# Designed miniproteins, single chains, continued (4), part 52

Each design is a single chain, and the fold is of that chain. pLDDT is the mean over its residues in the fold that is shown.

## One batch from the design tools (miniprotein)

Design m13791
Fold by ESMFold2-Fast:
Structure m13791 (fold): chain A 50 residues (1-50)
Amino acid sequence: LSPEEKEKLEQQIDLSVQQLKLAVDIVTGVDPDANRKRMDDLAKQLAALS
């Protein structure tokens, strides 16, 4: 992997970890509507990295 590909992969991993944390909050009933919108924003950020 090039250094640029490694950095991009690390960013994708970080965003995915953030999505996982939000998913836990959603399934435990912690402000599910707001956290679903935050997950959508993270998904858009992941798509932008493509």
Scores: mean pLDDT 80

Design m13792
Fold by ESMFold2-Fast:
Structure m13792 (fold): chain A 74 residues (1-74)
Amino acid sequence: SSATLAAVKQLVLYVAKELEEENPEFAKELRKAADEATSVEELRQRVEELFKKYKVPEHLKKGVFEAIDSIVAA
């Protein structure tokens, strides 16, 4: 649903805000992914690619994707 996509976009924007001081380029790409994605699946794939590109630790990646899955399940 559009509400589910909006909620996942807000989560991605929150993650971008938290990273902005430490990695502004990563934050910029996360914001772009949130802006351009037209589905939850597309946004999830873009976030996975960015987490791989920026070498995000598996435990942080797992936490973010568990949060996305919780939003989708609600």
Scores: mean pLDDT 86

Design m13793
Fold by ESMFold2-Fast:
Structure m13793 (fold): chain A 82 residues (1-82)
Amino acid sequence: MEEELALSNEELLAALEENYKEGLLSAESYELYTELIRAGAPDAVKQARLALALEKKRGVDLTPYLSPEAQAERAKILAEEA
C-alpha cells in the first residue's frame, strides 16, 4: 500500500511551505500548521481537534490545510459547541 502517513506529512509540508512562500499563509499560521503536522495527526478527528485547539488560541483558520474528512469533523465539533 502507499505510505499514507509519509505522503500526508511530505505533501502537507510541501503545500504549507509553498503557500507561505506565496504569501497565502502568515509566519504564525505556518508555525501552527507545522505543529499540527509534527503532532502526527493522520486521523481526521485528531487533525480536526488539534486544528480547533490552535484556532481557539490564535484565531486563525486552519481549514485549507485539513483533509476533506478532517474539515467535516471540524465542522461537526464546532456545531456541537455552538
Scores: mean pLDDT 63

Design m13794
Fold by ESMFold2-Fast:
Structure m13794 (fold): chain A 79 residues (1-79)
Amino acid sequence: MSEEEKEKLREEIKKKLVEAGVEEADAERIAEETVKTFEEKSPETAAVVAANKLMELGVPEEKAAEVAAEIYGLLKKAS
């Protein structure tokens, strides 16, 4: 994956996180970590990491799972 493709994917994930009520700085950090995990592991592992980070920020488990599923869809398209 090129740097340009990574940046676009990070921006798309960040947008989903901000729409879910995450602060921009936290959304940027989670998006970066999610893309890194996707490259190093899998879309499945990256989605789980995103869900866990959302729950650490106080997002309810059900909402975190919904947002993680949307992120998973973005990652699968990038695979």
Scores: mean pLDDT 82

Design m13795
Fold by ESMFold2-Fast:
Structure m13795 (fold): chain A 97 residues (1-97)
Amino acid sequence: MSRKELERKLAITLTAAAILLVAAQLEAKPEDQALVEEALKLTLKAIKAFNNKDYEKALEYLERAIETLESLKNPNGDAKAAAELLREAKELVEELL
């Protein structure tokens, strides 16, 4: 896969993860609400870092977002799907380094 194709796939994957995290917040249990909000915030920071070609910072924010979602007590389907997409995004960022 070309670098341009990796960047395009990463942009789509990150955007999809952010949309799923917005959806996850609507159905989140009270104990998980703050964690889902933090994961969304970290995902948006990863998108900003990626747009600035700061792949090292994007990777750091993605790792923190994944860890935050893995700490949820009662993750809903959207939160689980977002975590899978963020793991895929992490692999794509690692290929761009």
Scores: mean pLDDT 89

Design m13796
Fold by ESMFold2-Fast:
Structure m13796 (fold): chain A 80 residues (1-80)
Amino acid sequence: LPRYRIEAPVPGRLTYPNGEVRPAEVRAVVDEETGEVVALAVTPEGSDEVLGFDAEYDAARNEVIGYNPLTGTVAVAPAP
């Protein structure tokens, strides 16, 4: 199995389908062999819940974006 590391938390945001935006702590999950961000672990502000998202890298903004198609929630944070 690939080895993963969880980066230090960075301030990000979580956008819900109803348009609500919440501050969140975002931790990138990085494949140690490739350096690719493969997932985000997101903790909404005021919650102890950890939400998992598959991650995509936006090179134009140097951001990592996670989308959950089942809930319509979007997480965004600076790339590690």
Scores: mean pLDDT 76

Design m13797
Fold by ESMFold2-Fast:
Structure m13797 (fold): chain A 61 residues (1-61)
Amino acid sequence: AEILYEQGKKYAELMLKSDEETAKFYIYQALGYAKSLENLDREKGEEMLEYIEKAKAEKEA
C-alpha cells in the first residue's frame, strides 16, 4: 500500500513539472496507482485521489 501511495504522489508531482502532453501521461499513471491503492486500502486511495485532483487544479490554474 505504501509503495502505491508513494508512486502515485511521485507521478502527480511529475505532472506539475511537465508540459501538457507529458502531464496527461503522468496523470494517467497516478490515477492507476490511486485505483490500485483503493482496492487494498480505500481510505488511502481516496486521499491519493484528492491529492491528484488538487494537483490537476493547480496545474490548470
Scores: mean pLDDT 74

Design m13798
Fold by ESMFold2-Fast:
Structure m13798 (fold): chain A 67 residues (1-67)
Amino acid sequence: MHMEEERERLIAEGRELIRQGLELLAKGDYRGAAESFAQGFELLTRAVGKEEARRLIEQMAREWAAS
């Protein structure tokens, strides 16, 4: 129960940081984008592992590019 709530929070926070990074990238803030992506990837990796984190970020980037 406790571990599942923490995992869901890490995923939500990680996704939000990746989304913020994409917004910063669109504005030309490459440094801000890199920092947000690094933090988001760290949180997602803690929640689901590196392989799944990479797949999730790739999917989010594709969804953003299609929007």
Scores: mean pLDDT 82

Design m13799
Fold by ESMFold2-Fast:
Structure m13799 (fold): chain A 72 residues (1-72)
Amino acid sequence: EEEERKKREEEVEANLKKLVDQGIIKSYDEAKRIREKVEKYERIQSLVNETDPEKREEAFKELEKIYEEEKK
C-alpha cells in the first residue's frame, strides 16, 4: 500500500545511488529515469498479470493512458 510503496521507493533510490557511486550509471538524471521506468514496469506487470479477463482489458486501457501521459 501507500506506506510500503514509499519504503520501496526509498530502497530503490538507495540502490540507484550505489550504482551511480560505482560508476555503473553515469548521472542521477539517468538513474531517476531508470527508477521511474522500473516503477512503471512493475505497476504495468501487476495490471497485466490480472487473471480476470474483464479486469485485464481495463488494465490495458490504464496502461495506454499511463503511456500517453508519459509522452507529455
Scores: mean pLDDT 67

Design m13800
Fold by ESMFold2-Fast:
Structure m13800 (fold): chain A 73 residues (1-73)
Amino acid sequence: QQQQTQQAIQYLQKAIQAAKNGDTETAIQYLNKAAQLSSGEAKDLAEGAAMAAKGGDLERAIQMAQKAIQVLQ
């Protein structure tokens, strides 16, 4: 459980970095990986962040990914 949570946080952090750099495809890939390793609210936030990124709203994707990290910590 804790190892999967740590990996999910790492993928969310990588997704945020990719999104800040405008790398939408890489951000979506990491958000999907984080969602796969998450459950409940954190999974919903990671999936929502991926949808926001697909829609071109990288700022919203970053905000949702940051909230997912807070939920997992």
Scores: mean pLDDT 86

Design m13801
Fold by ESMFold2-Fast:
Parts: C-alpha cells; sequence; structure tokens
Structure m13801 (fold): chain A 83 residues (1-83)
C-alpha cells in the first residue's frame, strides 16, 4: 500500500493525504500519473511526496524513479525536485 508506506516515511498535510487517497484509486502509479497530466499542481505535489518519501525510505526509491522517468517521457522535467 503506497499510501501507508508514504505515511510511515514522512509527515503528510491534509491536502497530501487527499491526493494519496485519489491516487490509490488507480490500479498503478502510471495510470495515476496519466490521470494527473492536466493538473500540474496535483502532479507536482505527488512528485514532491514521492521524492520526500524516497529520501526517508530506500524502498520508496523505485516508485520515485518510475515517476521521474515518466516526467522525462512527458517533457515535464521542470517538476522534478532539485537533486
Amino acid sequence: DMKLAVETAIELSEEDRKLLDEVSKFPSLREALDALLDDKEKLARLIRILYEASKKDESMKPLYDFAKKWLKEKGLEDLIPEE
């Protein structure tokens, strides 16, 4: 469960939790990212959540790496946090 893993790794705002609830309704992270393509504010928030979680929990790195690759494929590299 991505939501549970993220909540264990980092502190989440109410808006972060609402977004994770929305994302968890999709069968995969790719489908969730595709659904958020037209909502850059939600997309940027999700990417930030995955980035912060990956810094606290090594097991979250593959999810962030997947999201980062997806952003590059879509030409949305500007949404990737500074590394």
Scores: mean pLDDT 80

Design m13802
Fold by ESMFold2-Fast:
Structure m13802 (fold): chain A 91 residues (1-91)
Amino acid sequence: MLEELAEKISKELGIDKNIALEILKIIKEKTGIKSKEELELAAESVIESIKQLKEDIPEFSPNEIAQLVLDILKGKENPELHEKAKEALEK
């Protein structure tokens, strides 16, 4: 199921399936989501968030945006990527 949702996100957004899968795993772990319906809603929210960010930061590839989301969810600081995203959004 998680892999099927990751493949859906990957195809919809043109991002790496492994990045999509890691995002879904972290969301599931941090939110305690147990139901298939809640995981499907979470996947839809991820798709919409990345689509919105792509419109807000068109200079970033979908993979770079997905990696940024993954790094934030992991609590990893990527200063260069985060600063570039902030500058693009504040323009």
Scores: mean pLDDT 72

Design m13803
Fold by ESMFold2-Fast:
Structure m13803 (fold): chain A 75 residues (1-75)
Amino acid sequence: SNQQIYDQYQDIGRQSQQISSDTQQRMSVASPDERENIIRDWSSQMVPMTIQQYELVYQYTDDKKAKDMADRMKS
């Protein structure tokens, strides 16, 4: 249902905010070498979540631009 798609989108948004907040905290006390690893860890988590958000936008809105963005990020 449209409500389930919306709820999934909101859940991913909340997870993304938490990951970003946690990453900012880790970065604030990190050495330069640690920062590279923190950014890689953050990116590895955020890219799949962003793809899923674009796929959910496509399902909810039928906006093909959202589908194209998700497909490009998977490549």
Scores: mean pLDDT 87

Design m13804
Fold by ESMFold2-Fast:
Order: structure tokens, then sequence, then C-alpha cells
Structure m13804 (fold): chain A 95 residues (1-95)
């Protein structure tokens, strides 16, 4: 189903971002990023469930909205990772 495909894509993307976060050297920045990723993906899964259970949406509308949830979640996670990397670089310049 499109719902199961969206959930699988989110799970695979979360693992990739967790792997990238694990490469960060500052433990406080790493922990903060991991907590934000966890919350972001929890909210994305809740939105997928809302879309799946919406009786007003056609199957095509559900597919479109599910794709938007996955793509927007990836974009936000990318921004979060980028900001974490910038924060580490800023701290290194202040040393």
Amino acid sequence: SNVEKAKKRLEEMKKKFEDEASKLTNPEIQQKLLERIDKLYENALKEIERIANDPSLTPEEKETRLNIVVESTEALATIMLYNAKLEEKKLEREK
C-alpha cells in the first residue's frame, strides 16, 4: 500500500540521518540533533496515520499527501543536519 511505502521510506531516511548525526563530534550537538530527528519522524508518522484514516480523501489525494509528508520530512531533516554541522564549525572557529 502507499501508506506502507511511505512508512518504509521514512524508516530508511531516519536511519540515514541517524547515521549522519553519529558522525558529529560534539556530544551535546549530536544528542540535540538526534532528539529533534526523533520528534520530526514521530510527527511525520502521526500525519501519515491522519492521511490514511481521512475518509474525505481519494486514493490519489492520499498518495499525493503521503509523498508531501515524506519529502517535507526529508527536507526538514536535511536542514537540521546542516545547522548542526554549522554549529560544530562555529565552535571550532571560537577555539
Scores: mean pLDDT 87

Design m13805
Fold by ESMFold2-Fast:
Structure m13805 (fold): chain A 78 residues (1-78)
Amino acid sequence: SNVDDIQRMIDDMQGLADRIRDSDPDTAADVDRTIAQMRQDLANMKTASALDQERLLTLMQLRYIASRSEIFLSERRQ
């Protein structure tokens, strides 16, 4: 389901943030804030209209891509 897909994305982001937490705590903190926002979006999606659910899903997917990019850049700076 879409909820399960987003939960897997959040779990993946958490693992990636934990991987860089000691070497780049600032980037890890940025990813933690994105995870918190995605958890809020996921909660909002449960009560949203179908159109708003589609919008929130797109936003959460874009946040995941952005966080993946931040972690990639962090690992390249080490």
Scores: mean pLDDT 86

Design m13806
Fold by ESMFold2-Fast:
Order: C-alpha cells, then sequence, then structure tokens
Structure m13806 (fold): chain A 103 residues (1-103)
C-alpha cells in the first residue's frame, strides 16, 4: 500500500497555514486525529484541524507562526510521514518537499 503526502502553503486557518494533503488507502478520522495530536504534543503547534474527504483522501491544517524555518518545516513533514507509516503500515511518499522547504 502507498500513501502520498503533499505539504503545501495554505490560508485555511490563517495566512501562514501549513496544509498536508494525504492520498491513499486507509485514511480514517482516527489516523488523522492521531497525527494532529502528535503535531500538537511533539512540536507544540496548537489548533491543528483535520478533514476526512473520502476513504482515500484527507487533509491536516496547521495554523503556523508567521515565520517557520526550513528546519522546522522539515521536522514537521518527517513527523507526519513517520506517524502515517506507523498507523497505516503503508509506504509514504512525500511530494512537493523541496518547494515547501523553500517557503
Amino acid sequence: MKITLTPVKSTKLGPYTVEFEIRGPGITEEVLAAIAEAIQEEMGLPDVEYEVLSETEGKIYIPAPPSMSAEERKALVDLVKEKLEELTGAEVVVENLDAFLAL
């Protein structure tokens, strides 16, 4: 099984929102909720929201501070990738990483 994780810049929860687009089998409310909790607990980023769009598509929204370093963005992507792999058992492929880190 394969999941695609796409980090992008968004305005959903404010002008500095980080959005993760997640596509693949086994995208459930429980999986997205667990990832949102991990982001809050391990990175100290509050008010993380998630949305299940279908059995194969979900999104996570993070109201980030006005400036987040490339190192902090990479750590966030790595955390989400690791949690997706642990919770689903699927291979996770990150798309758009270089563009996201250049923000």
Scores: mean pLDDT 83

Design m13807
Fold by ESMFold2-Fast:
Structure m13807 (fold): chain A 92 residues (1-92)
Amino acid sequence: SLQNLLQQSNDLQRRADQTQSLYDRLTDLSQRHLQEGRRLLQLGDHVRADRYFRIARSYQIGADLVQRARDQLQQQYDNLNNDYLRSVLLSQ
């Protein structure tokens, strides 16, 4: 039904918004660890700097995974929206 398609579309949009928030958080954490790693390198602490760079990379990998999930949710949203519009057109 049109109501079911609309509800699914709304649910996908809310999930997309949640994944954007998670992406922003992971990207911020990655950048903060990268900045601290660079500071430690400037102080000559290569061991701690390397640790921070590895943590930053882990957060960036997480952000990339979340971005892929968001792209999939956007595609599902677009597909459902097209189905909804087609159903409305056919019901005229």
Scores: mean pLDDT 83

Design m13808
Fold by ESMFold2-Fast:
Structure m13808 (fold): chain A 62 residues (1-62)
Amino acid sequence: SDTEQAGRLGAEYLRKVAKARTGLEPEVTVSAQGRGVARVVAKAGDEVFTYGFTLETAQEAL
């Protein structure tokens, strides 16, 4: 689904962001929030990066 693809692409983007900012490989969680939105949480050490992606916003981020 578009939500699942948004979650995969969003997770890829936030992994890159978290790794670039912290130098650590993040732990990533993806949750469907309804309305085509996938919530992505990337935790790297004490820092947390989170965003709600649609397929369009995830594609634009990559």
Scores: mean pLDDT 84

Design m13809
Fold by ESMFold2-Fast:
Structure m13809 (fold): chain A 74 residues (1-74)
Amino acid sequence: SAEVIAEALRATAAESKDPVVKAILEARLRYNERGQSLGDEEAAEAAALEAAAEAHREAVEAAEKELREKVLAA
C-alpha cells in the first residue's frame, strides 16, 4: 500500500547519511502523502508526481546554470 511505501521511504531517509539522497526521499514522501490525500485517482496522482519531478529537475538545472554563469562572470 502507499502507506507502507511512505513508511519505507521515511525510514530510508532517516538512515541516509547523504543529504541529497535524504532530500530526494523526503520529497518523494511528500508526493506520496499528497497522492494518498487524493484517494483512488491514480492517473491524476501519476500526472502530478511526474509534473512535480519535472519541475524539481528543471529548478535544479536552472539553479546550477545560474550558479555557473555567476562564477564565470566573477
Scores: mean pLDDT 65

Design m13810
Fold by ESMFold2-Fast:
Structure m13810 (fold): chain A 89 residues (1-89)
Amino acid sequence: SAAEAAERARAAIRRARETGQAGAKELLRVAGELGERDPDVAKVMNDTTVQYSIRVGGAYGLAVAMEKWGDRETAELARAQAEEELAAQ
């Protein structure tokens, strides 16, 4: 369900923010799953991945998903993750 997908995405984003690199793989997996279901998430992930990297694209795609679900706090965490991945390049 959409609620279950949202909870998995929130957990993945929080884990990535708390654990840094250790959470990054799970964040990418969840972003990929959401991209298959949501064309807005897929478009943002693909456009951002072409410009920067799959890690930046995945995190930014999850930020878009969180905004669509009204979770602005977690969307800000996902954007912070995308910015850290961009800075690490």
Scores: mean pLDDT 77

Design m13811
Fold by ESMFold2-Fast:
Structure m13811 (fold): chain A 79 residues (1-79)
Amino acid sequence: DPARLEALIAEYREQLAEDPENADAWRDLGLALALAGRFSEAGTYIGRALLLDPDNPEIRAAAQAIASGDLAATEALLR
């Protein structure tokens, strides 16, 4: 549902406005943007998550799913 996906993107953006160092929120925003077909923005934001928490295996998995265009893996990782 595109409306629910856009609502999730808005929620993650609000959370990041309050806590810009929340690597998990950058990760989730990147995943949601990739599912919305906004791959350039998704790559930028997952890159920010990796910069904030480079040792996080969940963020690394999200980056790999987005980079490979694996939408099924991207959807599974969103939460």
Scores: mean pLDDT 83

Design m13812
Fold by ESMFold2-Fast:
Structure m13812 (fold): chain A 92 residues (1-92)
Amino acid sequence: SLVEEAERFYAENPPREEQVRFLVELMRKAAEREAEKLAEYLREQGIEVSPEEVLELMHEMLDAAEAAVRAGEPGAKAMEAKFQEFIAKLKA
């Protein structure tokens, strides 16, 4: 359980930099575990998508954000662009 991993980590009161690193790793693991649930929700909204496609999108969004930040551009804007591209393909 991600919650149990987080509870054990924070119980040791680690330094802030280690907490940030742990949270980023936890978010990546959460994306992998939530992909199936998010795909189900999107299908209920009339968007036909697989859990594998959702997981790939999440990874592409995170990769785009990291690349944007390295280039001095906003990470959130890069993620939004990838999400909009994905939705446009599904509506085609």
Scores: mean pLDDT 71

Design m13813
Fold by ESMFold2-Fast:
Structure m13813 (fold): chain A 77 residues (1-77)
Amino acid sequence: SDNQHRAQLMFQQWQQTMDTQVQNIENMSKVDPVLAQQMIDSLRSLGQQVVSDLSKIDSDIAQQLQSYLDQKLSQLK
């Protein structure tokens, strides 16, 4: 469906954003661990907002994004 295509594109765009932000956070953690933690908290909040928005369009893709977000954030602990 058109909604599924839209959700899939949003998922792909957010995956790219998350991959970039995870790399930035890993680099920042070596220089400023306080700022790195703030970046993690911001990424979690923004990611949850995108998951919430996607759940209104396609709940299956939203669940996939939630799993991806959880996996990426767990790597930063």
Scores: mean pLDDT 86

Design m13814
Fold by ESMFold2-Fast:
Structure m13814 (fold): chain A 99 residues (1-99)
Amino acid sequence: LEHFLKGALLLGLRKYEEAIKEANEALKVNPKFALAHALKGSALLGLGKVDEAIKEYEEALKLNPSLKDELLKVLAIDEKDGVDAKAVAKVRAAIDKLS
């Protein structure tokens, strides 16, 4: 969906608040869009909102469990790009508990 693609671009530009707004618009159109939940989680993590990010990643994995490996790869990129390592570790541990 258009809002998802805009949100993904904004996330790449580290415009986290704008990425969240676009993810929310995508979720208004399709609340079961697993990738939009993952996008929102990544943007929330970029803002340091760890517990909210975990909830969004959990929802993404409930909707599409096949995303687990891709989400772990994204978290590794987030850590390299300067997202707080403790925040990334907390999200990773929460994702692993869903298995």
Scores: mean pLDDT 79

Design m13815
Fold by ESMFold2-Fast:
Structure m13815 (fold): chain A 88 residues (1-88)
Amino acid sequence: STDRVAAEMERELEKHVPEVVAELEKKGIKSARLKITVTAMNANGEEVELTLEEVLPSPRELAEALVAFEWYLKKGKLKLTGIELTEV
């Protein structure tokens, strides 16, 4: 159910976001452009490449995006094929 999925995501964010924020702050990263490329299976069983590119203006927002993405990888048929982080 949607409520169960939302609650699970909230638990993952609460658990892991502080740790990722601490690592980003340790590296002096305040804002970054994050580019993530994944391979997913479509309804026909074919592999398709999907790319997400976003400018994240704070360590918290960057950490939230990274933790949420990791959770989606664990729950779906998504495979991480590329990740690029560029300070802006």
Scores: mean pLDDT 75

Design m13816
Fold by ESMFold2-Fast:
Structure m13816 (fold): chain A 100 residues (1-100)
Amino acid sequence: SLEEQRAALEAAIAALDAAIAALRTETDPGRVLSLLEGVRATLERVAAITGDPVFRDAADALARRIAEIRRHGLSAADRERLVQWLEGLRAYLRSRLAAL
């Protein structure tokens, strides 16, 4: 439904905003990883509700990135690249929300 699509998109935007803030301020990579897992869950839900392959691909890409962070840690350069990617995804989510 439109209500379910709106709720899922709003939840994904909120999760992205929290993850972006944590990538900029949180020194504990475990807390950042928990927030990124939250983003992944919201993207999987948005993908299921909307059928938009962009969100499915984004959830899969984030899952791979989370696995890399768990193995190799999270550098300042990794934080910067993740913020840029998540900001692009947030803009796309806002565009999809505005189109409802």
Scores: mean pLDDT 89

Design m13817
Fold by ESMFold2-Fast:
Structure m13817 (fold): chain A 102 residues (1-102)
Amino acid sequence: APPLRVAPSDSDEELREKARALIDAHVALLRAAGVRVELSEEQLERIIELILEGMRLLLAGRPPEEVVVEFVRRLEEEGFSPEQRNIALATLGELLEALLAA
């Protein structure tokens, strides 16, 4: 697969598309491994919005550790399952790693 690229100049639309593609890939991999993961379209869109918020805080120079702590807290407050939170956190982490590599 081509390397994931994330730039400070990426639009909200570009970040949403990258986040969605990563979540879809994680869900597909888990399902292929026999893990039952259910994400409604509404849950998927909400996770993408929270990832976008986190990415914007990171781009504004907020410490990654603080952004990750608040991201996890928000997912827990909104009632996401441990499996859904793990997918969301993995996606944010991959986007952050790609941003720092740029």
Scores: mean pLDDT 82

Design m13818
Fold by ESMFold2-Fast:
Structure m13818 (fold): chain A 70 residues (1-70)
Amino acid sequence: MIDEKEIDLAMARMSYSVMKISLENSKNPTEKEKQAAELFRQSAEAYDAGDYDKGDALYKEGLALVRELQ
């Protein structure tokens, strides 16, 4: 049985890392891409600080923006 909170933190960190690399390699990143990256960054920080409710909310907002990009 894996700790769900550890998975959430790892997923948020990975999502931020992927979006950050994408933004750094884009000459014209969209506002939604910038917002998604920032939400995943804030989510990872919230989870790392033990604010799981805030981390979960921010992560869901980031995922919603990423889905709108597809």
Scores: mean pLDDT 75

Design m13819
Fold by ESMFold2-Fast:
Structure m13819 (fold): chain A 63 residues (1-63)
Amino acid sequence: SSLERFRRDFEAVAGPNPPPGARARYLAAAHEMYDLSDPLLREAVALIEAGRFDEAERLLDTL
């Protein structure tokens, strides 16, 4: 799934212990590479577009 691909790609770039906010920042830069048919990724991107990076990070960190 696009969500699993996002997790793998992010971990490959940031490692297993990324700094706070890294997931949302990565998705902001790379969201065009992912199929946003996944509801969670779509919600995270919408939060990023609204400037709600802390909420996007919290959502992504629950994966």
Scores: mean pLDDT 80

Design m13820
Fold by ESMFold2-Fast:
Structure m13820 (fold): chain A 75 residues (1-75)
Amino acid sequence: MAEKVRESIDEYLKEKGITYEQAIKNIEETIKTDKRLSERQKKILEAVKNYLEARIKGDGEAEDKYLQELAELLS
């Protein structure tokens, strides 16, 4: 599960030509502006943002934590 979630995120960003920093900014704006997001959708977006931030910082422990959280939310 977690490995598939990681592959899906990385493939999506590569296909769209979006950097990690750009993706984080887009997620932050979506959470702030889209008042129709469910609590689950907000948690998914926040976990994706935290995962990408951990990858930028090279924090492998945080990467694994948020990737596991995403796998559980998407299951």
Scores: mean pLDDT 78

Design m13821
Fold by ESMFold2-Fast:
Structure m13821 (fold): chain A 97 residues (1-97)
Amino acid sequence: MEAEKEKEEKEKLRRVLLELEIAISFLEMARWLKLPKSLVVKILETLIKTLEEIGAPEELIKELREIKEKVENGEISTEEAIERLRELAKKVEEELK
């Protein structure tokens, strides 16, 4: 087994998890301060771009784009977006174990 490649992939996933947790914290702050939806969308856009640069899985990026679009269209609340991000973070954390 290629231990070096496995270590590199795990470090990438750890970074993805950290960026998700940071974004969740900003979204919780935005919810608490009742910040405009436009700022919530910008937080999600920044997260998506950062994860693309890290080389996060395409499926994860697709799910984040769908969350962003639903927030932008008013289909889901900031609170629901936070919960969906927490579910994605949990999946990444489980892959690291």
Scores: mean pLDDT 83

Design m13822
Fold by ESMFold2-Fast:
Structure m13822 (fold): chain A 88 residues (1-88)
Amino acid sequence: MKEEYTKQLEKAIEEMKEDLKAYREYRAKVEANPDDKEAVIRYIGAALRLIGSAFQAKILIDKYPDSPLAKEAQKLIEEAKKEGLGIK
């Protein structure tokens, strides 16, 4: 049980880090060139993925709150909240 939650939290942290990085990269591209339609599409996709990965991580944190990994995941959720995507 504990080992399974550790693996799930590690995966959620990795996915959220990747989604946050992609979101920020595509946001910067859209801000630099709003006419880049491929960047706009990828930016929207990255935003939706980040929202999804943050919600998944929160579910895991609620089940394993005392884990150091839960604290790392919470920090990433707080970073994602700064982007204004309605993440709670």
Scores: mean pLDDT 79

Design m13823
Fold by ESMFold2-Fast:
Structure m13823 (fold): chain A 80 residues (1-80)
Amino acid sequence: SEEEKVALLRQEFARILGDEVLAYLRGEITVEQAKARVLARGDELIDKYVSDPELKAELRAQLEAEVDHTAAGVRELRAS
């Protein structure tokens, strides 16, 4: 179902976000690079699996909010 696809997609967002946060914490990429990678990968998945334009917009907004919240937190963790 569409609902099941959305649930799996949200799980993939969390996995992608975790991967990029880990890369940042290892000092391999900047916060800005991590954010860009999560948003790019998330947007590709949304376009691939979601056909409803309103749902696409909602998922993109949710992903952007999660990325911004996480970016703020990880910047604090890496404070000089």
Scores: mean pLDDT 82

Design m13824
Fold by ESMFold2-Fast:
Structure m13824 (fold): chain A 82 residues (1-82)
Amino acid sequence: AAMAQSREAVRQAVLKAAKAIEGVTDPEEAAKIFKETLLSNPAIAKVEDVKAERVDANWLRVTAKVTTKTGETIDIDVLVPA
């Protein structure tokens, strides 16, 4: 139950962070905003290894390692419109 709730909280945080970086063309700025948005969620204790890379002219790939306050580590890999 606790792990499922933590995963849903991370999923919602990731969706919010992905929306926050939509239209951001600079991968470094996108990574910064993504990390800050994830860290604003109270279920998240730590965000590491945040990387943003341009896949093509219209898409960024953002990866991150998220540690929840329950101690679970979740790898994030999302495509976001640039």
Scores: mean pLDDT 81

Design m13825
Fold by ESMFold2-Fast:
Structure m13825 (fold): chain A 87 residues (1-87)
Amino acid sequence: MQASEAQVDVLVAYIGREVREALAAGVPVEKIVEGLIQFARSVAESPEFSEELVRYFFERLLAEASKLLPPEAVARLREELERILAE
């Protein structure tokens, strides 16, 4: 099945919840960022996501992360997402 923007919105909301739970459990921010980068790479490599949907997902993911993580962590995530898109 092909992914849609509505499915991306649901996925980002789910990721936001997982990040909040990880932070509450004392998981280091660096580990959370590493997990988000690995997940973003898997989405970019998935045949279910078009290039446009991958970009939409990355924009939504950065917006959600900006609500939950320190600015330096969000900056690292942005740089890695831009690198994934350039590959």
Scores: mean pLDDT 83

